# Designed miniproteins, single chains, continued (3): the designs that were tried, part 115

Each design is a single chain, and the fold is of that chain. pLDDT is the mean over its residues in the fold that is shown.

## One batch from the design tools (miniprotein)

Design m11992
Fold by ESMFold2-Fast:
Structure m11992 (fold): chain A 93 residues (1-93)
Amino acid sequence: MRAVATVTAKAKSPESAKIAADLGEQVARANGRAGTGVLEVKAEVDPEKNIATVTVVARDLHGAELTARNIAEALKASDDADVTEVEYRVEPL
């Protein structure tokens, strides 16, 4: 049964929000190539709130959770994506 993961990162600037969105998308796609079952990836930036949102559709709940966790950890570890808050949620489709 498919699942959707949504990773949301609040950044200190519009530039940081874009870096966070780009990084999150790259990590999600890399996880898909590594076999986490990623089917679709979408990254968006809210320029008024400096929020980056990465949405991942995966083949199963486990792949969605693993991918979301890896995105969140990459964003927290990034010096370039200056993020203050990172959250994720995973829901079955």
Scores: mean pLDDT 84

Design m11993
Fold by ESMFold2-Fast:
Structure m11993 (fold): chain A 97 residues (1-97)
Amino acid sequence: DKEVEELIEKMLLASRGEDVEKAREALEWLEKHREDEELLREIANKIAEEIVNEEFEFIGEKGGKKLYRNKRVNTILNEDEVNEIKEALAEVLLEML
């Protein structure tokens, strides 16, 4: 969904301090769509996925599971652990929306 992807891009750019006004526009759009629980859940899931993709890099496979490295603290996690972080982030983001 192009509108959801554009919204996520605006929110990510704003979180980097590059455009505070775009963050405000994104929040106003989310407030107008607060009754659309399915749409807000989709947005939360996609934002969580983008954060995880930015913060973790694929480094290989071991024991039939994919391994990822956190770019900030150099910690190695498997795919199940990364997915648990993504799901927890999506829940927190949905509560903030």
Scores: mean pLDDT 74

Design m11994
Fold by ESMFold2-Fast:
Structure m11994 (fold): chain A 77 residues (1-77)
Amino acid sequence: MSQEQIQAGRRILQLSRQGYRDSSRAAQRGDYQRVLDRMLQQTRDVADQGGLSDGLRSSLVDSTRTGMDIGRQDALS
């Protein structure tokens, strides 16, 4: 595994955690879709920069989406 792949993985983990925090505020403001689209695009960009496979990229995008959905659900529950 390359240093670039390791860095990409760490950045995507950071994005998932930040997405949870951002999604709670965005859901309360009615701005969730815009924040979700931004975070998913950032996750794809980081995965592409790290040279990750299509399968791994898709898995990491799904991970970011899940973190965002949890944040939204917590804010609206």
Scores: mean pLDDT 77

Design m11995
Fold by ESMFold2-Fast:
Structure m11995 (fold): chain A 68 residues (1-68)
Amino acid sequence: GIEEMERIVEEGIEKMKQSKTLQEMVDIFRETVRRIVEEARRHGVPQGELLRILGKLFDEYEKIKASF
């Protein structure tokens, strides 16, 4: 559910920050998005909550990407 999706976001952000290359960071971002979408689908998470969580992940992704 939502708690697991937020845990997935936090884990993904941490891993992206520890990435050694831009490609590694992008691969982590893609896998994190996939896991979030699958969790939302399995638990019937409302679209608004899914978009909020994805937005948070995307904002952090852009900030980390800018550091490369």
Scores: mean pLDDT 86

Design m11996
Fold by ESMFold2-Fast:
Structure m11996 (fold): chain A 100 residues (1-100)
Amino acid sequence: GGTGPQRQMIEAARSFLDQGNYEEAKTTADLLIESLKNSTDDRHIMMRAEALIVRGKALRKLGNYEEARKYYEEAIRLAESSTDRRAPELVEEARKLLEE
């Protein structure tokens, strides 16, 4: 199926994060994760992993370091289950975030 609305949603979540609107970034990422949870489409699996990273970054900015780490670990697990060409780059990003 189409990923246009979901791509706009992840871009909105990233925009909220960049603006310092961490609660909106978290809420938007949560809605995307929930909407894609039952999808077996590899593009949706990658978008869910991207949303988990945005959610983790928002949590870290709010001081919730332990919870943020769990989202990065889940993003790695999800991306490693994907055959998408972007998966190795996303895994590297999440691993770097775990070291911060």
Scores: mean pLDDT 85

Design m11997
Fold by ESMFold2-Fast:
Structure m11997 (fold): chain A 94 residues (1-94)
Amino acid sequence: ADEIEKRAEEAIKTGDLELAKEAAIEAAAYAGVEMSEAERAALEAAKSVEDILAIAAGVVAGVDPQAVLDLYRAIRAEPERREEAAARLAALRA
């Protein structure tokens, strides 16, 4: 989660779309959820970091990009709970 959090924060700071896309894909994988074809197409079509984070939030948490970042910060504080946190991220989408 530390690496995903760092990529997401760096992408927001720099506006790096490729870094934001990598963070979104890794966030979905970390949460144990597979992106749909439509979600992947939307990610490829996204032209802002904010749009990419919104897509990632839709895949992982289903609502708010800030909630995804807050969850990654919480996971980073307790790395031993990464599996539990990943299950919780997946459950927020359900």
Scores: mean pLDDT 60

Design m11998
Fold by ESMFold2-Fast:
Structure m11998 (fold): chain A 96 residues (1-96)
Amino acid sequence: LGERTLELVGKKEGEDAKKVADEHMARANQLKTEADAASPEEALVLYQEAADHYGLAARSYKTAAKYLPDSDIYKEKQAQAEANLAEARTRAAELA
């Protein structure tokens, strides 16, 4: 029975996904803050980059929710990333 091996693999995948998601969320939040203060030309590029990072964060939080025991926390973080993704895309579209 590979039961313990499967548990260890799942935990590592979830922890790696959480780390990746947290890094993308932090980068996206930084880019959004810079975009909010930037010129229209610079803001367009920064909102597009923020949207890409929010999308990656949402995907990685979904993976973390699958493998980690505190699934509800990561589902909430996924929803927040998806909401921020939608806002960043709307801002980019308005500037395009």
Scores: mean pLDDT 84

Design m11999
Fold by ESMFold2-Fast:
Structure m11999 (fold): chain A 90 residues (1-90)
Amino acid sequence: SALTQELLELLRRIEEATKEAKEKAKETGSKELAEIAERLAQIGKEYQALLQKIGLGITDIPGEEALKRLEDLKKEFEKLVKEAEEILKK
């Protein structure tokens, strides 16, 4: 379903952002970027575990409460990406 594709696409974006933040933290020596990278990795791990627990491959429809948690994780992810961009902009 379109929803399942969107959820998997977000997981991919989280993984890519985590890798980029880790690489930039190493290049710059920024402790703040390293902390953001660690938090992004934690968000990605929780997001993936939640998708697996929901069993999207069975019904393609997660429960409303689980979907809300995925949305909260998405908002945290978007906030951290913006924070990383501001640090790199300096």
Scores: mean pLDDT 78

Design m12000
Fold by ESMFold2-Fast:
Structure m12000 (fold): chain A 79 residues (1-79)
Amino acid sequence: SRKEIVEEIKKIIKEIKEGASDEEVIEKLKELAKKYNIDVEISSEDSAEDALQKVLEALYEKGLISEEDIEEITLFYHE
């Protein structure tokens, strides 16, 4: 469900806030993308924030999350 996807993304964001490396975050975001069958080109040059934005955009384009879900995630990231 959309709520399940949002909660999984929030869990990854919490790990970013707790000091996870860009590499660890990118690996988890790639696993999330694979789980939901979304095509996301995450580069080794990407930061955790860049990779997160790419995943959010791909989820939105696929119709798996709404604009309201993105707003909720963005607010959570900045807390």
Scores: mean pLDDT 83

